# Ledger of designs, part 87: designed miniproteins, single chains, continued (3)

Each design is a single chain, and the fold is of that chain. pLDDT is the mean over its residues in the fold that is shown.

## One batch from the design tools (miniprotein)

Design m10890
Fold by ESMFold2-Fast:
Structure m10890 (fold): chain A 67 residues (1-67)
Amino acid sequence: ADDERLIANAERQVKLAEESEDPLDREIWRAFAEIYLALAKIHDPDNTEAIKRLEELVEKADEIVRK
């Protein structure tokens, strides 16, 4: 339940990064996605599926920042 909330929040941050034209705003939203990944690893390290989904979201945010 909490991991699903972290994933939903990370998906929202990635969408905000994708919609932003400001490089600093894109970095801020990417940083929030990384924070949600870190929280998932701390609170439920055995939920490998949730961690994988969050890692994929962080990778997508990183690609957006590089554009």
Scores: mean pLDDT 78

Design m10891
Fold by ESMFold2-Fast:
Structure m10891 (fold): chain A 56 residues (1-56)
Amino acid sequence: SEELRKELLKTIGEIIDAIGDIFEAEREGDEEKLKAAKEELKKNKEKLKELEKKIE
């Protein structure tokens, strides 16, 4: 459905943002930001897999 495709694109964007945050946190040595960004990446990768199953 169109709604699922929009969620898929949004989730991909969130993955890109999380990857950017990981690189930023690594440069800054921010352990808390790094942990949060890795958790967001994991969560959004999981969501992406579930959405892919629903859009066939």
Scores: mean pLDDT 83

Design m10892
Fold by ESMFold2-Fast:
Structure m10892 (fold): chain A 84 residues (1-84)
Amino acid sequence: MLPPLALVQPLVDAIGSHENLDAVFKELDKDGDGVISLEELTEWLTSLGQGHLAEQLLKLFDRDGDGKVSYEDFKEAMTRAGVR
């Protein structure tokens, strides 16, 4: 299915620009392993008032079905969603 833009819009709004993608990802990736867990994503989205979208966003970004979001998955999804 095509990813709905509305599902990633809170992340697009929070990031603001492509220049912030790396900074936001590094802030979410607290252990520096190059992946974001559902727990880390949920905590961040809850701080934005959007915690209810965490599971749906994880599934959208998780290209290989491992239950985690890699930097490449995150960057590609945000770029396709129109991060300016």
Scores: mean pLDDT 67

Design m10893
Fold by ESMFold2-Fast:
Structure m10893 (fold): chain A 94 residues (1-94)
Amino acid sequence: SHIEKALELLEYLKENPDLSPEERYKIGQEAGKHVEQFLVDEGILAPEQAKLFGDYFGELAARDPEKAIEELRRFLATYYRLKGDDEKAEEWEK
């Protein structure tokens, strides 16, 4: 799934701090695109808003992958709680 791929890329960024800035940016952008597609596929955000989120997320992931994971988990947990999907919310709560 797109979200699983995004999380794999984020863990890779966390585990490889010695990657060049160019490599980090490329991987961060790839993670952001996977998050964007996940948000669209799940109906969480419309395509325009999902793209803005994905772009922001990609930049954050390249700079601070740990914070990116924390913000993504918080966003999804909050969204699913507001939707009444407590089971999915619990999956995203730390």
Scores: mean pLDDT 87

Design m10894
Fold by ESMFold2-Fast:
Structure m10894 (fold): chain A 69 residues (1-69)
Amino acid sequence: SLESDIEKEAKTAAKAVLGIEDEKLREIARENSVATLAAKLARQYGADIEEVRELMEKKIEEEIKKLEA
């Protein structure tokens, strides 16, 4: 489902982003992951890109916070 794919992609993206040692490159990678993954999944499921982007951003942020705790 769209929801399960968002969760899987967000978890993978969060781990990849946290693996980047440079803070500025890390932030760029985070923003690019949100944009790219949201566009991909919105296209695959015929969903609204703004809604998918918002959820993807939220899920990536949640996974990053979980890994940093």
Scores: mean pLDDT 85

Design m10895
Fold by ESMFold2-Fast:
Structure m10895 (fold): chain A 154 residues (1-154)
Amino acid sequence: NPKLIERLEELIKKAEEKNTLESLLLIGLARLVLHVLEVDNSPETIESAERVLEILEDALENGDLKAAAEALEERVKEHPDDGLTALVLAEVKLYLGERKLSPEVARALLDEYEWALENNDETLVVEVTAIFERSELPEEVRERFDELLASLKA
């Protein structure tokens, strides 16, 4: 959707102009959304990207990342298989110093990681790895992640 891509690029430009640590996070998240839209053009992913963008636009305008995290958490609760929303939520929570991932978020990210490995999506592999290494995970998710990471190094 060209209009959605244009809105994400506009968010990046506005965030660059604000030049804050929060703005650097929002730039990174908007680029992650652009990447996901490039590899998955499904109606479900487009809808997810539109909702995430609205939350990121509000966060840029008001500086309220806690409200952004709450809105993203509600969306993950309604759509527990939405890997894009789970990715954005995890990064916002880590920025806020909240390292503990819920089982739902951790599983959605693990599914995204396994998909990225199967499809040789290095961007998503690096992103999920960086999230998991900085997070406190459910024991079952940590064990599976460690197994997958070990298989890449063998």
Scores: mean pLDDT 87

Design m10896
Fold by ESMFold2-Fast:
Structure m10896 (fold): chain A 66 residues (1-66)
Amino acid sequence: FEVGDIVRALRDFEGLDESSLSFKKGDLLRILGVDATGLTLLAESLATGRVGWVPVSYVERVGRAP
């Protein structure tokens, strides 16, 4: 994954803290960053505009911004 990628949620995820993004299966997210381990992504929900960390295993790449 790279900054600017558009990803789709493969399953529901419920963040328990303010740094994690909650989303539903099928939601589209824009990638804003990748952590040093590559296991989590900093993402923005295209539906809500909220930003937070998401597990890489919960999303698939579907495109990238121009």
Scores: mean pLDDT 76

Design m10897
Fold by ESMFold2-Fast:
Structure m10897 (fold): chain A 120 residues (1-120)
Amino acid sequence: GADVNAKFGHKGSTPLHLAVEAGDLEIVEVLLKHGADVNAQDNEGLTPLHIAAQNGASLEIVEVLLKHGADVNAQDNKGQTPLHLAAQNGASLEIVEVLLKHGADVNAQDKFGKTPFDLA
């Protein structure tokens, strides 16, 4: 079978990063069922949950990632959490609410001392 955790391209994306970026819920679920690392980091330190928050992925994709143990407070190479990227990129209120329900830290500071809502 294909290596579900292989890294591809200049960004070092895993299949799970690419499926989340494409908004393909069925492929996200299949990859997670087959042992995809839900907390894999690309070359910028972005997890699949960062990509979901940044790109305004469906609520269902965000919920599936969190159900499979996505770290809601994972930090990228800039120190930004998924909630930083959700606020900065105008994610839906439902996505913000589900991140908060799963323990997203509203006071998390990036490498520039900015909280998620300082970027909104």
Scores: mean pLDDT 88

Design m10898
Fold by ESMFold2-Fast:
Structure m10898 (fold): chain A 84 residues (1-84)
Amino acid sequence: SNEEIIAKLKSKVSKPMKKTNIDGNLTLLHLAVSQGDLETVKEIVEADPEVLKLKTSKGYTPLDIAKERGNKEIVEYLEKKIKE
């Protein structure tokens, strides 16, 4: 399922995704959160909820990034999923 999400994101974005590896599903979630793309955030989280607990090399979770960006819809969605 991670491979399907990566392929879908690569086909719909014009920006190169070459820096994202297969273990880096948190990188795709990080990118989707930073872009404010709630639909892609939902697809990634629903396919693999474990990515919610993954941190960047600097220790940031997807929720931390959503809070920094101030996207309330993504913050509320991620907080709900973390508590489930």
Scores: mean pLDDT 68

Design m10899
Fold by ESMFold2-Fast:
Structure m10899 (fold): chain A 160 residues (1-160)
Amino acid sequence: MVLFAVSIEGVPLDRVPALARAAEAAGADVVVLSIAAPDVEAGIALARATTNLLVGVGDVGSLEQVRRARAWGADAVGILAATLIGPALAAEFKAAAPDLLVFAEGGVTDDNAAALAADPLIDGISTGRPLDPALVAAGDYAALRERIAAEVARFRELLA
């Protein structure tokens, strides 16, 4: 079964708990925070204290970032531009941290999702598409939940 992750990149730390609940209530399997966020470790702790979702770190492009994500207690890492960097980086990440799940992130489309999900080094797919910055800014977590649920359903149909 391929896991579905919601990337909550560029989100203020105070918004992480409400977005993680909206993602859980929408039927996501994972929430993913960007490794470029200044407070990503605190964001992981807040997500874990708020939901039963797995918590990942996205935008990961190096083994140093994999080791950092693991040290912060992430369950998963999202490969930056997974469509460009390919299975080689997934193999290196699995070898460096065999306890971490590896997600395809950046450049995931309907046309490539099934091929990425068929790679035995990829445990799931990550996407920020359901996150509307205006709804995040407004705190409209009800509309965000509906968008996340629609995207979860769509990806589950593409992977069946």
Scores: mean pLDDT 93

Design m10900
Fold by ESMFold2-Fast:
Structure m10900 (fold): chain A 106 residues (1-106)
Amino acid sequence: GRRERLLRLLEEGKYLELTLEDVSILKEMFPYYRPIPNEELLEILKEMGRRIENEEVSEELPDITLSEIETLLPVPKELLEKLGEEKAIRTFGPLALKIKSLITGE
């Protein structure tokens, strides 16, 4: 089904293949994403895919913990462990901070 497709894409890190319909399902599964507009959440998730594909990391270390990234972003634990703490924070931290701002800004 559509939920099973979404879970497979998230587990495989295929964020660039996500659609607006996938975002709607994600909000049903994780209600804390509900304050974020669907199109904006989709762009954040696709940016996760772009950063992974391009091995893009922030030069400045974002002020966020790995545990907060695990909570705020649908990232497989195995991918975070493979990257290691600092590289995971530099890769996903800016996007997790954006999610945090959008959730708390309402």
Scores: mean pLDDT 84

Design m10901
Fold by ESMFold2-Fast:
Order: sequence, then structure tokens, then C-alpha cells
Structure m10901 (fold): chain A 90 residues (1-90)
Amino acid sequence: FDAARNGDVEAVRAALAAGADVNAADVMGFTPLHYAARAGHLEVVELLLANGADVNAQDIFGRTPLHLAQAAGHEEIVALLLANGADPNA
């Protein structure tokens, strides 16, 4: 999902409508939610969570989208992920 990394909400919506796996992981274990959370794309994070994104998905280093949002200082995304069941101790 290059669209999730780039913050392209409409491209993410179109991909999901076309049957793309919301939880598809790349070779590093990064899901679309990891990319959106790291990059600070709040609207993409909201859309992915609404479509069943795994809020606690782990990359190859055991990092969740919450860890990446916290490291990047995206406080609104941190709050949104916690509200959607992100485990702060994962």
C-alpha cells in the first residue's frame, strides 16, 4: 500500500474496494497501518481501522503502529490507536 505511506485517502479507499488485504504485510512486516501511523496520515489511519486493520500488528522487530506513531510524535494518531484497542505494552 504505497497509497497508505503517501497519505492518499482516495487511493487507499479504492484499493480496499477492489479487495486489497487491509493487513497485507511487506518483507519487513509493515502493514498499511504501520506506514500511515509512522508518516502521520490521520485520515488514512481512520480509514484503515474502519476496514478491520489489525491495530496490534507487529513488524519483524516487534513494533506496532502505536510504537511508530509514538516515536514520530503523532499524538492524535497515538490517541486514535489507543481508542481502537492498541496495547501500550505490546
Scores: mean pLDDT 84

Design m10902
Fold by ESMFold2-Fast:
Structure m10902 (fold): chain A 71 residues (1-71)
Amino acid sequence: SLEVEEILLEADLNSIETIADEKNISEELRKRAVELAKKNPELSQELIDALRAAKSEEEAEQILEAFEKKA
């Protein structure tokens, strides 16, 4: 059986991909966000919330860079 943390991470990764598709975020930024969430699951929800609030790809990249510095 999958642990709750593993199920939650899978849902978070799907959310990141959905947000990237909806906002037309580049494949490079999408891959960076997914890898960050995989390596730092504890940051994934905050990252998702921040990416949802982003108004541009530039803002999304700045958010991702800030989270990468925390990791």
Scores: mean pLDDT 77

Design m10903
Fold by ESMFold2-Fast:
Structure m10903 (fold): chain A 105 residues (1-105)
Amino acid sequence: SLNEKLLEAARKGNLDEVKLLIENGADINAADKNGRTALHLAAMSDSPNAIDVIKYLIEKGADINAADKYGHSAFFLATVLGNEEIADFLRKEQIKRDKEKAEKK
């Protein structure tokens, strides 16, 4: 399925394939058997291009706070696996979103 291909492309950090699959109707919030979305799998990726996949998914409306079946966010998985650039990006994006929500209240 397109969703299964999206999850695999995100896990590999393949930005071009992720873009193509989303443009062709893959569900950006589709999850695998462990409840892990493309955002979770990109955060766990060893690819140097994983950060670009993370940025693209977030721009396209991926849920930054989605929890897998173990209660883990993409930020938690990036932190535990030592993906420091991804973890830093996700933390800063969350702070920005929390500030914007407070200002619109």
Scores: mean pLDDT 86

Design m10904
Fold by ESMFold2-Fast:
Structure m10904 (fold): chain A 106 residues (1-106)
Amino acid sequence: SLNEQLLEAARNGDAERVRELLAEGADVNARDPDTGLTPLELAILFGHEEVVEVLLAHGADPAHLKLSRYDLANRKNAKGQTPLEVALEKGDYEMAALYENLLNLK
């Protein structure tokens, strides 16, 4: 879906792809069905400042700016799983390594 592509583009820091997907009607406040993270939360989590600015300009919830990368990496979904635990369950070891690195920033 457009929303899934937006979440991926935000995670990867692809600001141009984020702009294209938002113009196509992607939901700026979409939630990842596995982690519950929004595009803005993913952009904050991975330090993609340009993507954060684009998402905020398109109506992303600014309340999420008050959350640290550590807080976002420890956010639990409806099943009580962190993003790291979701990545491990999915066998996405590259994403798991990225989340482990974020947890070590605290």
Scores: mean pLDDT 80

Design m10905
Fold by ESMFold2-Fast:
Structure m10905 (fold): chain A 92 residues (1-92)
Amino acid sequence: MEEEIKEVAKSLSPETIEKLKALLDQYRPELEAVLKGKKIDEETAKRFIEALKNMSEDAFIEEVKRILEESTDPELRANVYELLKKLIEAAE
């Protein structure tokens, strides 16, 4: 779990973050579906996506770490992690 978070952080170079932000618009329906599937309301899901797109690189890395480390739902954390990995692979 800790090593998985470190690998994600290592993959979040400035170039990768820029590509991920571009992909957030393309994959927004999939992101909203993952979040809604865990009873996160539509407004919270939209605000989260908007916040990620407007964050600095450092803030983006810190927010990703917060979600992966502090989420009270282990399944939501796992789904976010898997989606993030898929987006990073698509950005390559």
Scores: mean pLDDT 64

Design m10906
Fold by ESMFold2-Fast:
Structure m10906 (fold): chain A 100 residues (1-100)
Amino acid sequence: SELDRLKEEARERSPEILSLLTLVEVLGDVNAKLGANGDTPLHLAAASTSPYAAEAVRVLIRLGADVNAKNKRGKTPLDVALEKGRTEVAKVLLEAGAKL
């Protein structure tokens, strides 16, 4: 699967992304609300400093992630990416139909 491929690529280079993708597999829900802020996996990938963050966002979107999901602070993954200066992630989200 695309998840398994990205997990293999991130195995020793991005423990953060590997953990995130493993969590998505365990939950079986790509849109699960996680942690105190109610972040989806897309929010967590959008906040990541990992060089695999943009690819993780692409994989999550292909798996059916809601690009416009809001956390408990009313923030979308695009809001998070822009606030943290994640330019490549922001581009991927906009191309996938994320709203400003």
Scores: mean pLDDT 84

Design m10907
Fold by ESMFold2-Fast:
Structure m10907 (fold): chain A 160 residues (1-160)
Amino acid sequence: MPKVALLAVDLEKRYRDLIGFDDAVAAAERLQEIPEVTVIVTLHANPARNISGDLSELDPRFKPKDDTIIVKKSHHNAFALTGLLELLRELGVTRVVVLGATADGDVYATALAALEAGYEVVLLEDALAARSEEERARAIERFRAHGVEVVTTDEFLATL
């Protein structure tokens, strides 16, 4: 079976007012119960905005397990200057599943960088946080246009 990693992008309490953020948190909680899924959470660090990228910024409904990997990033792309690419190679990951915030920003930049790095990329369309349904729908169309596999959380879980 492919070695799967969850990239839970920026599940931070500051994104709670986005549509689909609650679904992204719930999907991440469900996926971390699957022993075959390596869980990687990204946290955005921006010292110029007093954003620490610490676990205190996580949504308290998402409860990282002892094996949850935390990746601090300062760029929209989680592969930029984080060591995430080296980490996924060392783990022998071949497929990444992506969810979280924001659909057109950090999730988009991270999923395309995973695709460019040669990973199989799955996007959970029901687990994308956006400012509006129209922004979310446009982000999903852009993912499909780049050849990203786009499925629901339930359809993805049925493949594990």
Scores: mean pLDDT 95

Design m10908
Fold by ESMFold2-Fast:
Structure m10908 (fold): chain A 62 residues (1-62)
Amino acid sequence: GKLLARAIEDQIAKSEEDLDLKKGELVEILEVVDEHHVLAKSLETGKTGIVERSKLELVEEL
């Protein structure tokens, strides 16, 4: 299944590799980059980028 998370706060991209997220937005976690960062895909925009793990709450594995 797919691993889903919800943004619990906004993330503003600081680089081209970062994903812009709004609080409440759902993402699919594609890869764990390090203990503080994941590679995720926005389910609303289809864009992929790096997200801080502290800004995400796991929803469910689909």
Scores: mean pLDDT 81

Design m10909
Fold by ESMFold2-Fast:
Structure m10909 (fold): chain A 75 residues (1-75)
Amino acid sequence: DALLRRTSVKELGTRIRLARDARGLSQREVARAAGVSVGYLSALERGDPRVRKPSLATLRAIARALGVSVAALLA
């Protein structure tokens, strides 16, 4: 996906964290609903330079868990 390629891990992580905080959700709840590890989600939200950028499928799962569109995480 072109939008996912343009969005840095740091920007993506910040948007995920803000959406999660706005919903009052824990990292554990979002990770469980999205089918990712809590460690991966935590590293992604922190913008850890060693974390792998999520696939579009994983990003869709995270967006669904947050109750937002994928576009909201990539804009």
Scores: mean pLDDT 80

Design m10910
Fold by ESMFold2-Fast:
Structure m10910 (fold): chain A 91 residues (1-91)
Amino acid sequence: MDKKLLEAAKAGQDDEVRILLANGADVNATDGASGLTPLHYAAGFGHKEIVEILLKAGADVNAKDAIGKTPLHYAALMGHKEIAKILYQAA
């Protein structure tokens, strides 16, 4: 279930993210309610390696949540400068 990918991305579980993507989890899955993708969670929580894994797997860097915010917005808001730079270059 794509919910496992969202939770793994939020929790910083790098190996679980890799396993779920290898088993066909949707890299662009949303939580439904907030429209947050795995990339939004990884960027907001500062999980740089997961951001890189998700981008290589085809994550939509420009995905907007229910309030119109992209993963870059959350990285910048939370002060994750390296992640913000990665997302800006990928946009």
Scores: mean pLDDT 86

Design m10911
Fold by ESMFold2-Fast:
Structure m10911 (fold): chain A 60 residues (1-60)
Amino acid sequence: GELTAVALYDYTAQTDTELSIKKGDKLVILEEVNENWWKAKNLVTGKEGLVPSSYLELLF
């Protein structure tokens, strides 16, 4: 199955490589680029980008 997460907090993208999220948005984790930044797809907006991993809670 896909690795999924929920946004714990709002985040506004600061660059074109980053992903904006709203608290409660569901995401698919595409890549754990490093400890602090994960590449994800926001299932609400359909957009992909880097998001702070500490803003996400993994779903089991």
Scores: mean pLDDT 87

Design m10912
Fold by ESMFold2-Fast:
Structure m10912 (fold): chain A 104 residues (1-104)
Amino acid sequence: MEAAEKGDLEAVKEAIKNGADVNERVGDAGITPLIAAARNGHLEVVKFLIENGADVTAGLTAPSGFLYPEVTPLDLAIQNGHLEVADFLLKRREELGYDFNPTL
């Protein structure tokens, strides 16, 4: 998932081609590739991951296995000032049939 954090789209494509789980959670915070790409503003990686089945609602996890649904890829993109990524993620949530969400 270092490739997603760096915005290396070709490395992300190769990892998924080689059987990497697009929704795999890594580390104690349960970071997904989508979370890593969104918090770092890598719009093209974010688009690719979502097109390949990334869960736009998957937030960070606690060490106890609890989900932090309030700390989604969208929330991290907004917090880090990546407005183009945030706009894309918001539109994808709407396309998936999610109602208005107060986490905006």
Scores: mean pLDDT 70

Design m10913
Fold by ESMFold2-Fast:
Structure m10913 (fold): chain A 58 residues (1-58)
Amino acid sequence: GQTAGPEDVKELQEKLKELGYDVTVDGIYGLETLAAVAKFQKDNGLEVDGIAGPETQA
C-alpha cells in the first residue's frame, strides 16, 4: 500500500513494541508488523484488518 511510508511504519513499530507487541523496528511492513497492528486494533476497539490507517496510525 501507499498509505504508510517507511518512517510511518517505523514509528508504528516502535509504539507497538513499547505497548508490548512483538515487532522489529525496521520500517518494513511485513507479516510480524501486520499481525501486531491487527492485535493493537483489536485491543483498542478498532477494525481488525492489519492495515495501519488513520484510526491506528496517522
Scores: mean pLDDT 68

Design m10914
Fold by ESMFold2-Fast:
Structure m10914 (fold): chain A 60 residues (1-60)
Amino acid sequence: PGQIARAVKDYAKLLPNELAFKKGDRFLILEVENDDWVRARNLATGEEGWVPASAIEVLE
């Protein structure tokens, strides 16, 4: 829904459709699938994919 989120920890991707990222990376949230996963774009790399909701914090 166009919100910005920040990674609260590093994450190495486990599946091809996931994003790898570092703590402090910022994302544009594209879709919230459920409580566990969101689809996002990494604003530093431009890559899109799934990120675990537990690894990000939604910013105001």
Scores: mean pLDDT 80

Design m10915
Fold by ESMFold2-Fast:
Structure m10915 (fold): chain A 71 residues (1-71)
Amino acid sequence: SQISELKEAFSLFDKDGNGFISAAELRHVMRNELGENLSDERVDQMIREADIDGDGQINFEEFVTMMAGST
């Protein structure tokens, strides 16, 4: 299931187990894993869409929305 795969990925970055990944950490991962085909502007846009609260913390729901929302 796609959700189970995303949950595993999220847990790898959420080392503290508090249910959040920092926006800076997520940006670094996006640049390194997907960065060859994504500009910094696109990565920033995706993170802004995921960080709905604007507090620099990405929860699992925001992470799933970001990963599923690209067209």
Scores: mean pLDDT 67

Design m10916
Fold by ESMFold2-Fast:
Structure m10916 (fold): chain A 87 residues (1-87)
Amino acid sequence: DKAEELIKAAANGDVEKVKELKEYVNAKDATGVTPLQAAATMGRLEVVKVLLENGADVTLKGEVGTPLEVAKNAGHEEVVELLEEAL
């Protein structure tokens, strides 16, 4: 599943794979996690930028919360700033 590949790439900071799979930017995995939430949870700043450039919806939430909520909970200050600017 390419959506799950994108979500894993986003969590791992794999910028090139994220660019390859950008058409799935707002897809959710089986647990309701989006690529943006995965990147925000892991503090993957460059991946967050690429996802936002490709139309990632910052308001989407699942069981883990919004990208902003998960970034704040994880203490990723630069990701928090970027997501607040995208709101």
Scores: mean pLDDT 81

Design m10917
Fold by ESMFold2-Fast:
Structure m10917 (fold): chain A 80 residues (1-80)
Amino acid sequence: SRREKLLRAAYLVLTGKMSQREAAEEVGVSPSAVSRTVAAIERGDAELWRAFEEEFGFPAIVLLVDRGVKELVEAVESVL
């Protein structure tokens, strides 16, 4: 479905594997749709978090925490 494509694109972006544009091309949706879906997941949208857990089998919060830890490590390494 369109929602499954958007969730897969958001997964690729949030895991750092692809840009929003690259993920949009991969799943066949607009970059704007991917951007909105990523932003909604980042805001804790309850319906998207439930759909994400159903699709991937783990809570979306794990993805956001993992990205946050990676960004923190990269920021610390940039000042060393």
Scores: mean pLDDT 82

Design m10918
Fold by ESMFold2-Fast:
Structure m10918 (fold): chain A 116 residues (1-116)
Amino acid sequence: DENGNTELHIAAENGDVEKVKELLKKGADLTVQDKNGNTPLHLAAKNGQIAVVKVLLEYAKKNGQLEKVINAQDNNGNTPLHLASQVEGGEAIVDLLLKYGADTTLKDNNGKTPAD
């Protein structure tokens, strides 16, 4: 769309787990960034979509894309871990991202790490 969103971005934002799985099986690229620099993982993390976060991380790990996806920075320098840390009830997503090896030292454009 006009924001650079793929079908995978939209499914991830909405928590549509079955659509996410379908799109990944069809070869959808989970590393694509929208106009704001968000990957599907950023949108899932920002919107508290833990089931989608789990599916995306599992797929990325299986396909050798985990580091690119988990540590990707949006236009504000936010990783998915930054976004999850800012959401009420985001602790389960933070724990999942840390389990998959998210880098805790990356800084946003304000010089803040996810723990700051």
Scores: mean pLDDT 86

Design m10919
Fold by ESMFold2-Fast:
Structure m10919 (fold): chain A 95 residues (1-95)
Amino acid sequence: PQMSELDLELMRAAVEGDAERVRELLRQGADVNAQDSQGRTPLHYAVNLGHKEIVEILLENGADINAKDNEGLTPLEVADKYSKEELLKLLEEEE
């Protein structure tokens, strides 16, 4: 599956924790909900790796918290314990 170069760069920026580059790529029209060959979005990677600022940027730009990868997992389900707690705070859960 061929992603656009811009979407690939967004995935890389999310994995590497480069918040400034994530902002720039989204402004250039990168798809915040782009899926790689595993069906994972930038949000899947940011939450799994604990990149809180990038999680915030992606959510502000319309990232789908319910997007499922090829294993049927959402970003919250792939996050470690720390990243799950940070994601829940950012989603302003009432519970």
Scores: mean pLDDT 79

Design m10920
Fold by ESMFold2-Fast:
Structure m10920 (fold): chain A 60 residues (1-60)
Amino acid sequence: MKGLYVAVKDYAATGPWELSFKKGDILEVLKVHPDGSLEAKNLSTGETGLIGSNYVKRIS
């Protein structure tokens, strides 16, 4: 689901398509992929990439 999410855990990207974030970062989900991965922008850093849904909680 598109919208604003908050990171519940830290994540360090392991590949160039992944997004790094810290617990408490606000992430804007731009696209939901068929496999359940999310394409998001980290509003704290301005970076974009893929995130796992298990690392975030929807807030809007």
Scores: mean pLDDT 80

Design m10921
Fold by ESMFold2-Fast:
Structure m10921 (fold): chain A 159 residues (1-159)
Amino acid sequence: SEREKQLEAEAQEILARGGVPALIEQLSSPSPLVRAEAAYLLGLIATPENAAQALPPLIKALEDESPVVRAAAAYALGLIARKVPELAAQAVPPLIKALEDESPVVRAAAAYALGLIAESAPEVVRDAGAVEPLRKATEDESPVVRAAARRALAAIAAR
């Protein structure tokens, strides 16, 4: 209970003292765990006011050497673009490219993120050409990738 309250206080202090700019700086950390956590937290704390600032660094993090960082960046882009659909057109093309990543964790995160965006902006995901890459991902060797791709296609087809 004391540690949970301390972690909540630390999260609020990050938001109050540097928030998004401080997390963007942490995306350049030598530690892949710190970079992955920074990417994930950017997805969670981004607001409409600061989302445009977070988007380009997260798109760059999709090219990180660590698959954990690339997966966290893909997930964060999905969360931000679902919350701020105006940014979906910028987030979707890099996520389509991430569907071909060497890591199944990254491909699953990219498919899941495209599904999140399709829940708020299915036309943007479709018009960016995601349907055929997602259809190919339903045949992926990884069951998690196949499941995420099927959910994303269902979200696109719901209208």
Scores: mean pLDDT 86

